# Designs tried in a protein design run: designed miniproteins, single chains, continued (2). Part 44

Each design is a single chain, and the fold is of that chain. pLDDT is the mean over its residues in the fold that is shown.

## One batch from the design tools (miniprotein)

Design m5602
Fold by ESMFold2-Fast:
Structure m5602 (fold): chain A 60 residues (1-60)
Amino acid sequence: SAMAEEGRRLAEEGGRALAEGNYEEGSRLIKEGSDLLARALGVDAGMDEAVRAALEALEA
């Protein structure tokens, strides 16, 4: 869904921001992304997907 895609994008951007040391922006983006993913997929699945997207970006 578009909401899940947007949530993953925000979590990925948040992961990149954290990797660059921008903790304020990174945490904000991950929160917004996880909120969207929770709405789209449910809380547990949404949080799992947000963490996965952020970690993938951090490892890149």
Scores: mean pLDDT 81

Design m5603
Fold by ESMFold2-Fast:
Structure m5603 (fold): chain A 57 residues (1-57)
Amino acid sequence: AKELLREVARALRENIGKIPKEEAQRLFDELTKLAKQSNPDPEKLRELLARIRELVA
């Protein structure tokens, strides 16, 4: 979970310039909500990572 959270954060940071500003903000907000959970859902983290990768593909 923590490793996946870090991977999603890294992917968003490295690709921030390739993602539309409004979509990047929504992805950041969702990541922040998950990061505040004691046991963030790995499926939601994978979904965010997939969305980031799709937006920059």
Scores: mean pLDDT 78

Design m5604
Fold by ESMFold2-Fast:
Structure m5604 (fold): chain A 71 residues (1-71)
Amino acid sequence: NEEEIKKLKKELLEKEEDLGVLEVERGVLKRILEKHPDDKELKERLEKVEKEIAEKEEELKKLKEKLKELE
């Protein structure tokens, strides 16, 4: 159990880092869209990033729940 907990904590950290990168990209895209509100390509890219963030947040939630069950 202790080794499994350590492995899950490492996976959680790595996924949190990935999510952080996506959140930075979302922030940059939103800032650019404020200056270029009709840019269709930027809107589509933002939607894709938002979807990927939602997917990663769901993965993180499941990992955190699994960690709580083991601890």
Scores: mean pLDDT 83

Design m5605
Fold by ESMFold2-Fast:
Parts: C-alpha cells; sequence; structure tokens
Structure m5605 (fold): chain A 88 residues (1-88)
C-alpha cells in the first residue's frame, strides 16, 4: 500500500527529529544536575531512534524486524515514563 509506505517514511523522519530534540533536552538536564530527568529523556531519545528504525523496516517490507524494533522502543519509553514520574 503506497499510503502505508508514505506514512512509514514520514514517521521515520518525525522520529529522527524527535530523537534529536530529546537528546538535546537530556543534555540540558544533565548540565543542570537533574540526573533523573536527564536519564528519562535519554531513554525517550533512544526509543525515538528505534521508532525511526522500525518505520524504515516497514518501508522495506520487513514486518518482523519492524515489530521487534517497535517493541524495543516501547520498553525504552516505559522506562522513561517511570523515571519521569520519579523526577516529579
Amino acid sequence: DAAQKKLAEQLAKDAEKQAEYLRKLSERYRKQGDELMAQAYDLYAQAAKYLAKASKALVDGDKKKAAELFEKARELGQKAEELLKEAE
């Protein structure tokens, strides 16, 4: 489906931009001495990178690889959520 491929390509680009934003945010918190916030946003950045890789795998038709990468992103996102709640 051409529409699904186009959406996956857009999702990959958006995830790459989000990963860069979150990486910079993590670095800012690290410089401020906020270790929990820094770690949480570092994990979010890693999750976004895996989402980009998963979306690229979907473009290539590798549904199994995409599923594995989406699961990796989900696990990292859950760890980030946990740390973010602790940082409040």
Scores: mean pLDDT 85

Design m5606
Fold by ESMFold2-Fast:
Structure m5606 (fold): chain A 64 residues (1-64)
Amino acid sequence: MERLVEEVVRRAEEELGVELSEEDREEARALVEGFLNLGFDEDLATKMAYMFLIEDIRGRRGME
C-alpha cells in the first residue's frame, strides 16, 4: 500500500512542480485504498488515484 501512495504523491509533485501537503498525501492514500477496495488492480488503482488527486488539487487551487 505505502509504495503505491508514495508513487502517486511523487508523480503528482513532479506534475505540479510543488511539494504536497499532509492533507494532499492523506487524500492520495484514501484514493488508492478506495480504488483497491472496489476491486481495481494496483496499476489501475494508482492511475485513477493520480488522476483524481491532480484534478482535485488543480480545482481547489484554481478556485482560490
Scores: mean pLDDT 79

Design m5607
Fold by ESMFold2-Fast:
Structure m5607 (fold): chain A 60 residues (1-60)
Amino acid sequence: SEKEELEKKRKEIIEELNAMQPEILKAKETDPEKYRKLMEEAAKKVEELLELEKKIAELK
């Protein structure tokens, strides 16, 4: 179902964000430019997650 597909995408994004955390922390200490890029990528993923949450809620 569409709801199951959206829930799968939500889980995948959460897993991606969790996987990014060690790299973000490392970049924060060693590479400010890489840190900024990773934070931008994380922000985009968070936006995508919020849109998925909204769609899932609308489907019931």
Scores: mean pLDDT 83

Design m5608
Fold by ESMFold2-Fast:
Structure m5608 (fold): chain A 57 residues (1-57)
Amino acid sequence: PSVDELLAAAERALAAGDLDAAARHLEEAVTSVPYLTPEQGERVERLGVRLQEALGL
């Protein structure tokens, strides 16, 4: 899957309350390419913050 597909999957998992799946998809997205576009980086930042908040971190 593409980075955008992985980020979309992470967003859907987080919205569904599936924090484990959200974390896995986010990790796959950031490790699948040598660098992210600025827009992808913003999505990763927002997802990371929301995931940490959901986990109480």
Scores: mean pLDDT 82

Design m5609
Fold by ESMFold2-Fast:
Structure m5609 (fold): chain A 68 residues (1-68)
Amino acid sequence: SLSASELTVQGAEALAAGDPERAIELAREALRLDPNHPIAWYVLGGALRAAGRDEEAEEYFRRARELS
């Protein structure tokens, strides 16, 4: 099975490839495995912002900062 770190890397790669919906899916799965993974919260925030969901993105960036 994939670790939270591996899923987070795949999420970041999906975001870089212009697939924010896939990045959201992968980051959420990473956070299901490890809700205290700050990079996964950053990836989720970045993906939501790329999808035009800026208010949700800001909330998740705040969570990432609190865990860092």
Scores: mean pLDDT 87

Design m5610
Fold by ESMFold2-Fast:
Structure m5610 (fold): chain A 69 residues (1-69)
Amino acid sequence: MDLEKKVEELLEKLEEDPLRSHYELVEIAEKLLEEGRDEEAAEILERLANALEGNEKKVYLQMAEVIRS
């Protein structure tokens, strides 16, 4: 699975369409959680957050923390 490509696509869309990118991120995390891949879901969110700043970064980091908790 090419997670890097997906992260890059989401980053580009965050600049053009933040709402949709957030929605797709949640959907990806949800699918991974349904499969019991909690750590992988958290890792993807954390990687995405590291490329952002401000409130958006905090939201993704918090989602990853919640998933790991």
Scores: mean pLDDT 70

Design m5611
Fold by ESMFold2-Fast:
Structure m5611 (fold): chain A 88 residues (1-88)
Amino acid sequence: SKERSAVLFTAGGLLIAAADVLEEMGQTDEALRAKGEGYFLLGLSYLEDGDYENALKWFEKAREYFEQAGDPRAEEAKKLIEEVKKKM
């Protein structure tokens, strides 16, 4: 839905902004996870709109940050990347 897409986009942007603050505070792992989650929500927002190219781009960034943080959500991002590729 348009409302869900907008909420996901806003939440993703806020998490990415919060990650910069966490980095300045020396909370490196928390910052990487926040960036991963933020890009993941951006990917979901574009996926809701049927924009598969941008959804793929943001899920790839989410995967990279989750992998760097050692966060198991990297596997969820990988699954969504493969699902999006199947729709392209």
Scores: mean pLDDT 88

Design m5612
Fold by ESMFold2-Fast:
Structure m5612 (fold): chain A 81 residues (1-81)
Amino acid sequence: STQEKIQKALEYAGEGLRAIVKGDLEKAAEYLEKAAEYAEQAGTEEGKQASEYLRKAAEAAKKGDKWEAIEHASRAVSLLG
């Protein structure tokens, strides 16, 4: 369901943010990419916008930019919750 997809997106986004705080940016990118997939699968406009921010967050994490990753992931969480 849409609600289950949003919940999974939020759970994976949370895991991504925790990985950023721990300095595990490779794992953070994996979680954030998974969060983006679920946000997109929700089929809502908010989910679509959140998936774009989650993909940007994952790219920032891959580049080692912790602050940019946090900013984009936080915007996505705000759109979903």
Scores: mean pLDDT 89

Design m5613
Fold by ESMFold2-Fast:
Structure m5613 (fold): chain A 66 residues (1-66)
Amino acid sequence: SLEEEVRAMVERALGRPVQLDDSIRELGGGPELAKALAEKFGVELPADFIEKYPTVKELVDYIKSK
């Protein structure tokens, strides 16, 4: 599923266990994560994506909408 693909990508990119309810900011997500997700899913993430999509689940919903 897209949820599992995004979760697994975030986990791989950050090198730590990740759940859908986890905070991207707390996980240490930033520009490098945005680049990895953009390359993997072919989407452009806004510069303020952490503020707009604070959890992994919300990030999945955004990617699914593209």
Scores: mean pLDDT 80

Design m5614
Fold by ESMFold2-Fast:
Structure m5614 (fold): chain A 74 residues (1-74)
Amino acid sequence: MDYAREGYLRFLEGDYEGAIELYDKAIEEDPNYYRAYFYKGLAYLKLGKYEEAKEYFQKALELDPSFEEAKELL
């Protein structure tokens, strides 16, 4: 199962909590998957949890410092 893709589909539907659960599964399968941390951060942003969102954007940048989208949100 592609948990990251399913998480993104939940995100598009406005199910931010469901998206986070699926991104957590994607991270369990690949802890270096920086995009899953980034989208998890975006889901926290949509829930109004700005400090948690910032932590996940920073984690995405730690895994890939060239990831421009995460850098722009810090």
Scores: mean pLDDT 81

Design m5615
Fold by ESMFold2-Fast:
Structure m5615 (fold): chain A 104 residues (1-104)
Amino acid sequence: SARAARLAALRARLDELLAEIQEMAENPEAYSVEEMKEALLAYLEVEREMLLEGRDRIPADVYERGLALLEESEERVRAARTKEELFEVFREHVEGLGRVSVAA
């Protein structure tokens, strides 16, 4: 289906961004705070698109909690001043996604 093809493309983009973020974590001195922000915001945007594509297939409360977490994480990324703050936001975001997924 067109939806399945779109979701597959979003997953591929998410994997590319995760690889970029992993490289930034392994070699943080090679990247600026602004470059890390751009990568993290791009990652969060892809997650938002995936959440929207899955909206009709997940419980409404899971969708709303996922959207709220994404909005909070986006604001925290934009407000961050250091690479350490950006890595903390990303770690807490991933942990938050795990809690949203399990609380059904």
Scores: mean pLDDT 85

Design m5616
Fold by ESMFold2-Fast:
Structure m5616 (fold): chain A 79 residues (1-79)
Amino acid sequence: LEEIKQQAAKLAEQKGELHPEVLKLALEAAALEIKELAEKYGLEKVEKLTEEAIEEYRETNPLEAKLLEEALKKAKEEL
């Protein structure tokens, strides 16, 4: 997870934060983090907390909200 986050940061620095490769790595990192938290704390609890975070970000950081929605969907499909 930290390794993917580091790769995303490097690519963002080189190619820009909105580059498709950077966004793909960010989505993959977020999905993995949700999966790890779901395994540790339970899917129901993590889903609820993630949905609350998505709602909070919808007004202030719409891009982050969309990434979290897609990451949650991906994590649920893979669990």
Scores: mean pLDDT 74

Design m5617
Fold by ESMFold2-Fast:
Structure m5617 (fold): chain A 110 residues (1-110)
Amino acid sequence: MKSLEELIEEAVNSLPVSEEEKNELFNLFLSLIYKSGYEVVKENDGKLSPEELTEKVLERLEKEVKEIMKRLSPEKQAIVEKLFEKIKEVLRSNPELLKEKALTLLKQAE
């Protein structure tokens, strides 16, 4: 089974952008997903189902992405929007992987 990181990397690699931009986008989205996942499991004591956790993470991620978008050119906004739609599909298709990662991050912070 592919890791969450590998699935996100594949989504980023599908974009028509430079290798440097792909690396920047990969690191950006990976950090946002990890931060959002950590915060959701911390607030809910890990009690949410994988599907419920995924939707809460996506709500937080959407807010973070909207703030980032305000500082980008229209061309870069289109790329980020396209990537975010791919990331939503990845996370919704792999809710167990997201929950496992979020719980691992919570344990490491203790």
Scores: mean pLDDT 84

Design m5618
Fold by ESMFold2-Fast:
Structure m5618 (fold): chain A 63 residues (1-63)
Amino acid sequence: MAEKAEALLKRLEEAVKERGSLSREEVVAIAKEVLGLPESASDEEVLKAALEAMRALLEAHAA
């Protein structure tokens, strides 16, 4: 799970570098792909999954 949070950050950095900017829709699409969520997942579901991944990353670094 922490590994997916790291992958998400790297993918977002790459996309921003390539395009110069990202819309919220593009960020959500990248998060769905990296976190393994279906295309039908709502923005709310994506946000919850991203927050859980970030919490897991923080917990892993605290241990």
Scores: mean pLDDT 75

Design m5619
Fold by ESMFold2-Fast:
Structure m5619 (fold): chain A 55 residues (1-55)
Amino acid sequence: SAREATLAWLLGHPLLPADYAGAVRLAVARSDSLEGAIRLLPLPEEVRAQLLAEL
């Protein structure tokens, strides 16, 4: 599913700490897109901007 693809992309991303796995799962569950999930993550704005730039 699209959510499975989004989850795999975020959990495998080198900029995301391993301890963010729970926050990633929650963000994916609360959004309909990879961009939406990234915007919900409790990340420094610089890291968030970098992830969004990779889309």
Scores: mean pLDDT 82

Design m5620
Fold by ESMFold2-Fast:
Structure m5620 (fold): chain A 68 residues (1-68)
Amino acid sequence: SSAAEAARAAALAAGLSEEQAELVGKGTVDHLATGDGMAAVRRLLEAAETDEQLAAMGAAINALLKAA
């Protein structure tokens, strides 16, 4: 889906690994199937354990919003 591709691309652009970018894309798709795209963002932020990971996720989300 275009949303998963955009989310993955934004994560890679923000400096996240390919594994992390794939998780971002999959999380977006899983929540789109339930009709709640915002829940995907919240779930991913809640999964972050460190301030460093939260900052990287924030950068990826900002890049996604810019690409949309």
Scores: mean pLDDT 62

Design m5621
Fold by ESMFold2-Fast:
Parts: sequence; C-alpha cells; structure tokens
Structure m5621 (fold): chain A 66 residues (1-66)
Amino acid sequence: MKLKIVTTLSVEQETGLVLRLMGDPEIEVKIIAPNVFEVVTTLSAEKAAALVEELRSDPRIQVTEI
C-alpha cells in the first residue's frame, strides 16, 4: 500500500511521527517536503487499514491512498 500524508504538525511532532513509522521494518517513509511525506508498506491489509485509521484519528493528519 502507498499513502501520501500531509500534516499541520509542528516540526517536533512530525519528527516523532516519522520516527514511529520508520520503527516498523514493514514501513518505508519518503520525505517530500516539510509536513508532506509518502509511506510505502508491506503490512497485511488488516494492519495497513489499522494504521490508516490510527493516522486519520488526528484531524491534523490527512491520509490519501495512492
């Protein structure tokens, strides 16, 4: 699954989110711009859906499946 993530988080909050995502070996993060990054994952469909729901629970985080 490939996701585009756009946030309104502070630099510190964005760094924390990126580090959390990169902590999973099944998740690859590509920084495109400040507050804009892509996630590519080899997670199962169930775990990928759970990740998307977790991210979308924060109104400062916009997730688009590509």
Scores: mean pLDDT 80

Design m5622
Fold by ESMFold2-Fast:
Structure m5622 (fold): chain A 60 residues (1-60)
Amino acid sequence: EKEELLKYAEELRKKAKELLEKAKELEKTGSASKLEIEELEGIAALLEAVANYLEKKAEK
């Protein structure tokens, strides 16, 4: 139960981190538009928010 929520939160956090790293890489290489990079960063932020929500739920 709680362990399942924590595992899912960790997976989402890992995915968010990977997206953020990809966005930084694309920004450095100039291979994507600024809007595309901002979109990836936004998605990563949403995944982190969901992960935090799941961690908070695991406390209940």
Scores: mean pLDDT 81

Design m5623
Fold by ESMFold2-Fast:
Structure m5623 (fold): chain A 64 residues (1-64)
Amino acid sequence: MVKEKLEKLKEELKRVDEEIKRLMAELKAADAAGASRDTLLRLVGELIRAIGERIDLELEIKKL
């Protein structure tokens, strides 16, 4: 059960890492395109949220 839970958390961590990579690419593209401050702040907020989720997943893995 602990091993199965660990594998599931590792899968979720990989998905979050992919989301972070996508958001970083979107932020870079938006910045290069001269997007508004509001658009950049929204993307930064989404990135911070994804990073927070990654930290929570790492802490759950560490508790196992």
Scores: mean pLDDT 83

Design m5624
Fold by ESMFold2-Fast:
Structure m5624 (fold): chain A 89 residues (1-89)
Amino acid sequence: EELIKQTEEAIADAERLVEELEGKHPRLAANIRKQIDEARELVKKAKELESTNPEEARKYYLDALFTAGSAVLAAAVAKVIDEKEERKR
């Protein structure tokens, strides 16, 4: 299913981005890691429901995708702010 693949890719992207932020923005990195952990828990619930209630499982995957996507966006915004700060005169 495309939704499962996109959700797992979003979690992986968030993990990669948060690793780059840990040295410069440890508090932001900690908050992003909490969102990643939350997305992982939603994926676990979705996988448990796939055989018994696929429609409910889909809702959990959508919530996980949204949570992971928010983590990726937060990391991307932090990188843009850093780039502008480095170019500051």
Scores: mean pLDDT 79

Design m5625
Fold by ESMFold2-Fast:
Structure m5625 (fold): chain A 98 residues (1-98)
Amino acid sequence: MAPASPEAAARAAAAIAEAQKVVDEAVARADELAAQGRYEEAVATLREGAARALAILNEAARALADEGHDAAAAVLGDAAAALGGELAARAAEIRAAG
């Protein structure tokens, strides 16, 4: 595999960090809402967090792919799948607790 451009790799890492921050904030808020018995609002908060995180990753992946940085774009695709799975698991836990 040709090594990814260090600049493209740094841009992908920055997008992942931004998306993870959005996920962490959504999970923390959802946990607070669930602790208050507000399970529907907790699940809605996770869905909103997922949509925002996926938008960040998809926008960065598209920009990198448009510039020919396919390897960096693929890393963002994998990150999007992983974060989506994490938020879906958290939503299932909250629904089971309610």
Scores: mean pLDDT 82

Design m5626
Fold by ESMFold2-Fast:
Structure m5626 (fold): chain A 84 residues (1-84)
Amino acid sequence: MEEVKEKVEEILRAHPGVVDYKIGVGDLIFAHVRLRAASPEELRAQAEALGADIEKELPDYRVSVALIAHRGDEGDFLLLVEKK
């Protein structure tokens, strides 16, 4: 799981829209991510695209995305990375 965490962090750091993130490791990987997004629709689209990028690099894992909030030009969402 630590190697999976490192890969998720690499992807998050490489994304220009990511403002901040918090990541935790247990039976799955949990990440709280803040993105620049002008609307809730843009937040959803960017969050889903980021999840897809993670699944592409980690094909044995499933990524789930849950939107938390959208405020002004930023939004927060959760990523859950779980082994298939």
Scores: mean pLDDT 83

Design m5627
Fold by ESMFold2-Fast:
Structure m5627 (fold): chain A 57 residues (1-57)
Amino acid sequence: SAGEAAQAAGAAATAGDAEAAGRLVEKSNGMTFEEGKRLAEAGRSDGVAAAAGAGAA
């Protein structure tokens, strides 16, 4: 679900796993792997979660 995708991607980002956050966002069709990874590395876990949720919806 969109909520599950957002929670998983956000959790990966907050845990410091930028690669996993990027992959989860890309799999949900929220944004590219590179964009998701960049956002996670910048500490933008809220943005990562929102993108994954929007893509999965």
Scores: mean pLDDT 81

Design m5628
Fold by ESMFold2-Fast:
Structure m5628 (fold): chain A 88 residues (1-88)
Amino acid sequence: MKEGEEYLKKGKEYAAEGDFEKAIEYYEKAIKIYEEELKKKPSAEKYLALADAYEALGELYESLGDHEKALEYYNKAGMYRIKAGLLS
């Protein structure tokens, strides 16, 4: 869905501008949309979209020096990539 992709894009734009609070807000909005889509109809593409959103959060927290949160989000991204592979 374009809405989830649009929120992810806005989150990345805010992160690039240094507005990390808005970046997190939009990444969380993208994640919520992707999770709702996955509950309705699971697909590899939707798991990959969710993984991309979690990876973006991981990169953001890494840049903030919060390595523990970054690792948590990278692990979530990896888990969803594995789930995408299982649907192939």
Scores: mean pLDDT 84

Design m5630
Fold by ESMFold2-Fast:
Structure m5630 (fold): chain A 65 residues (1-65)
Amino acid sequence: SAAAEALVRGLLMRDLGLSEAQADEVVALLRAGDIDGAAALLTRHGGLSPERARAAAQALAEWLK
């Protein structure tokens, strides 16, 4: 839902320090089912380890359903 996307964007920006553009790209990858691509961005821009980034990407993808 649009509301779930807004909440996920806000979380990525507020808690992980992503820019609006970076958060939008993560949400787009999660919507496309690209968990690996989303996890790579969370590692690169959010400072998460690869394992934590993958777990976060999977959890956020479930929130977007």
Scores: mean pLDDT 86

Design m5631
Fold by ESMFold2-Fast:
Structure m5631 (fold): chain A 106 residues (1-106)
Amino acid sequence: ADDAATDARLAAADERIREYAKKSHPEVGEKVLEALEKYGGVAGLRQAIVRALSNATDEERERILAALKEFSDALYRVEKNPDDPKAATEFAEALLRVVEEIERAL
């Protein structure tokens, strides 16, 4: 298993997400940092997503997957424009929508 490679990738993702949150609108960025603290970083948030998907109804699962797609699209945009506060804010808002949908299924 590539557990060590996965752990390193998740640690790198956590650092990048915190950097984007700090560049976003303060109110939104603070909520992202609070969510990461609540779930134990990106690794813990990933575990919460897996648990939510396992417990979700078909409708809840569709909403979680739609939020994850929007998050993926927003991540792609902020990685292309890392110094754009608007891209960082849109990324943070997309991550918070993922958190909202998984919390409904938990």
Scores: mean pLDDT 82

Design m5632
Fold by ESMFold2-Fast:
Structure m5632 (fold): chain A 110 residues (1-110)
Amino acid sequence: SAAEILGISEELFRRAKELLREGLSPQEVAERLGLSPSDVALIHLVLEYEKQGVSEEEAARKALELMREISENLGDREALRELAEKYGLPMSVVEEVLNTDPEWRKMYAR
């Protein structure tokens, strides 16, 4: 399952998806469910890929790989733009992911 791919419990994954669909911020979801900002960012990416018609499990796999590559390129805005294009997401979604983690946001802003 997608939750198994992400290393998140099935119940927490389902609840986080429901809360994000209801319009709660990633930070509010993290606080309410006791999830890390990175876990919520992964679930947010899964929802964005599902909107594109990607299956939930393939969305989870793409989210993990994108998050790994983002973490390797936090200080390189051009590389981050290329990653957005490579992964078929608008740069605004990548920026939302970066802003979900305060530490990542600081590195991106430099």
Scores: mean pLDDT 83

Design m5633
Fold by ESMFold2-Fast:
Structure m5633 (fold): chain A 65 residues (1-65)
Amino acid sequence: MIEEIRAIKDPEKAVEAIRQALPTLKDSELPEAADLAHELAGDKNFDVSVQAAVVLIEIAVRLSL
């Protein structure tokens, strides 16, 4: 799943895909999802960056448990 999302070259589609996948991700997949979300949070597109930051916060909350 995360590997397939990482293969998406369009940042807008990649951030949409990770947001849709996030509720279905296992704890073992969260570190890889966090790496991808961190990369997308640095994107020059403001909407992509904001959505990726929200995903990263959600992952950080789950990993902090």
Scores: mean pLDDT 78

Design m5634
Fold by ESMFold2-Fast:
Structure m5634 (fold): chain A 70 residues (1-70)
Amino acid sequence: MEEVRKLIEELVKKLIEAGMPEEKARALGEGVLRAAEAELAGRDEEAERIAQELLEKHEEELKKAIKNAQ
């Protein structure tokens, strides 16, 4: 668990460095952590659903942030 959290924190840091707002990057990291926790608990279907929703929402929010930055 701790090791997974460390990986998520590194991902969040890289997203911030790539230009994503800290709050959004942290929210995405928290969502990824939730998916990992569900997978570790044996809730594979739930973990997969959370990951899918995060990917779809992440792409949309990134596109919106880029438009606002222009």
Scores: mean pLDDT 72

Design m5635
Fold by ESMFold2-Fast:
Structure m5635 (fold): chain A 55 residues (1-55)
Amino acid sequence: SEEEVRRLVDELVRRAEAEDVEGFLRVQEEINRLVAGDPELARRAEEYLRRLLEE
């Protein structure tokens, strides 16, 4: 779901800020698995991530 994607993207950014490379890669893989076969959900995840990184 979109809410699950947002939660995982928030976690991804948190891991990056904490310099937790292992956790970052794990969460990224989970996001990729969740959006697999759903291009619209993948685009929303990318948009949300870009917005978080710009703020």
Scores: mean pLDDT 79

Design m5636
Fold by ESMFold2-Fast:
Structure m5636 (fold): chain A 99 residues (1-99)
Amino acid sequence: MSREELELEVDAAIAEMIAATAVRFAKSNPKASPELVKLAEKAFDLISEIARLAVERGDRQLVERVIELAKQLMDAVSKNDLEGVKKIVEEAEKLREEL
């Protein structure tokens, strides 16, 4: 494993950690709808799959994109923004389809 490959694995793990934190935050928020929680979980699953594929391919740009999606998910969830979470799921699904 090269240093660059290790850095990609670390960055992918950071993206998954941010997305997992967003899901936990949604589940702990009594104002969050069950639909928002379910969509946040779906976004996490997609982010995790894309992150894994990015590492397998050595695709740094894809890892950076997945980190950005994870950050956007955390922001949308922190604002209790159902439409924002839907948008992130749609974007992640499109990105996954292009892989």
Scores: mean pLDDT 88

Design m5637
Fold by ESMFold2-Fast:
Structure m5637 (fold): chain A 83 residues (1-83)
Amino acid sequence: MKKPSEKDLEAEILVALAAMKVSIARKLLEQKDPSLYEDIIKLAEEAIELAERARELATDPAIIEEAEEVIEEARRIIEEATP
């Protein structure tokens, strides 16, 4: 069984953290409370930064694809949180 490279392991951690932030932001957005929109946007922006770092670091196409999906979802959240 093949062990992941150090770069792929770091990228997986970054993607996991980004996905967590996106999940929290989506859950907050479901409350439809405008007072939360600044926090939602901040979480989504932080998720994009982490996922972009993961995409640059990753050598595994699967990790790169996961990072791109997180970036796309975070951008959708920002759009939805911006009236």
Scores: mean pLDDT 84

Design m5638
Fold by ESMFold2-Fast:
Structure m5638 (fold): chain A 61 residues (1-61)
Amino acid sequence: SDPSAEQVARQAQANRLTNKLFEAKSEEERKEIIEEARKLGFSDEEIEAMLKSAEEQRKLL
C-alpha cells in the first residue's frame, strides 16, 4: 500500500506548513500560515495537529 503521488505531495505540504508554524515569531504570522493551510484544503483538525506538532518541536529546543 504505497501512498499515491498526491498523498506524498499533501504530506510534504503539511510538513512545510508545520515548519513555518514552528519558525513563526508572532501570532500574526501564525494566523497567516493557518489561513494558507485552510486555502490549501486542510481541515481544522489537520491544522490543529500541525500547531501541536510545531509547539512540541519548540519545547524540545
Scores: mean pLDDT 81

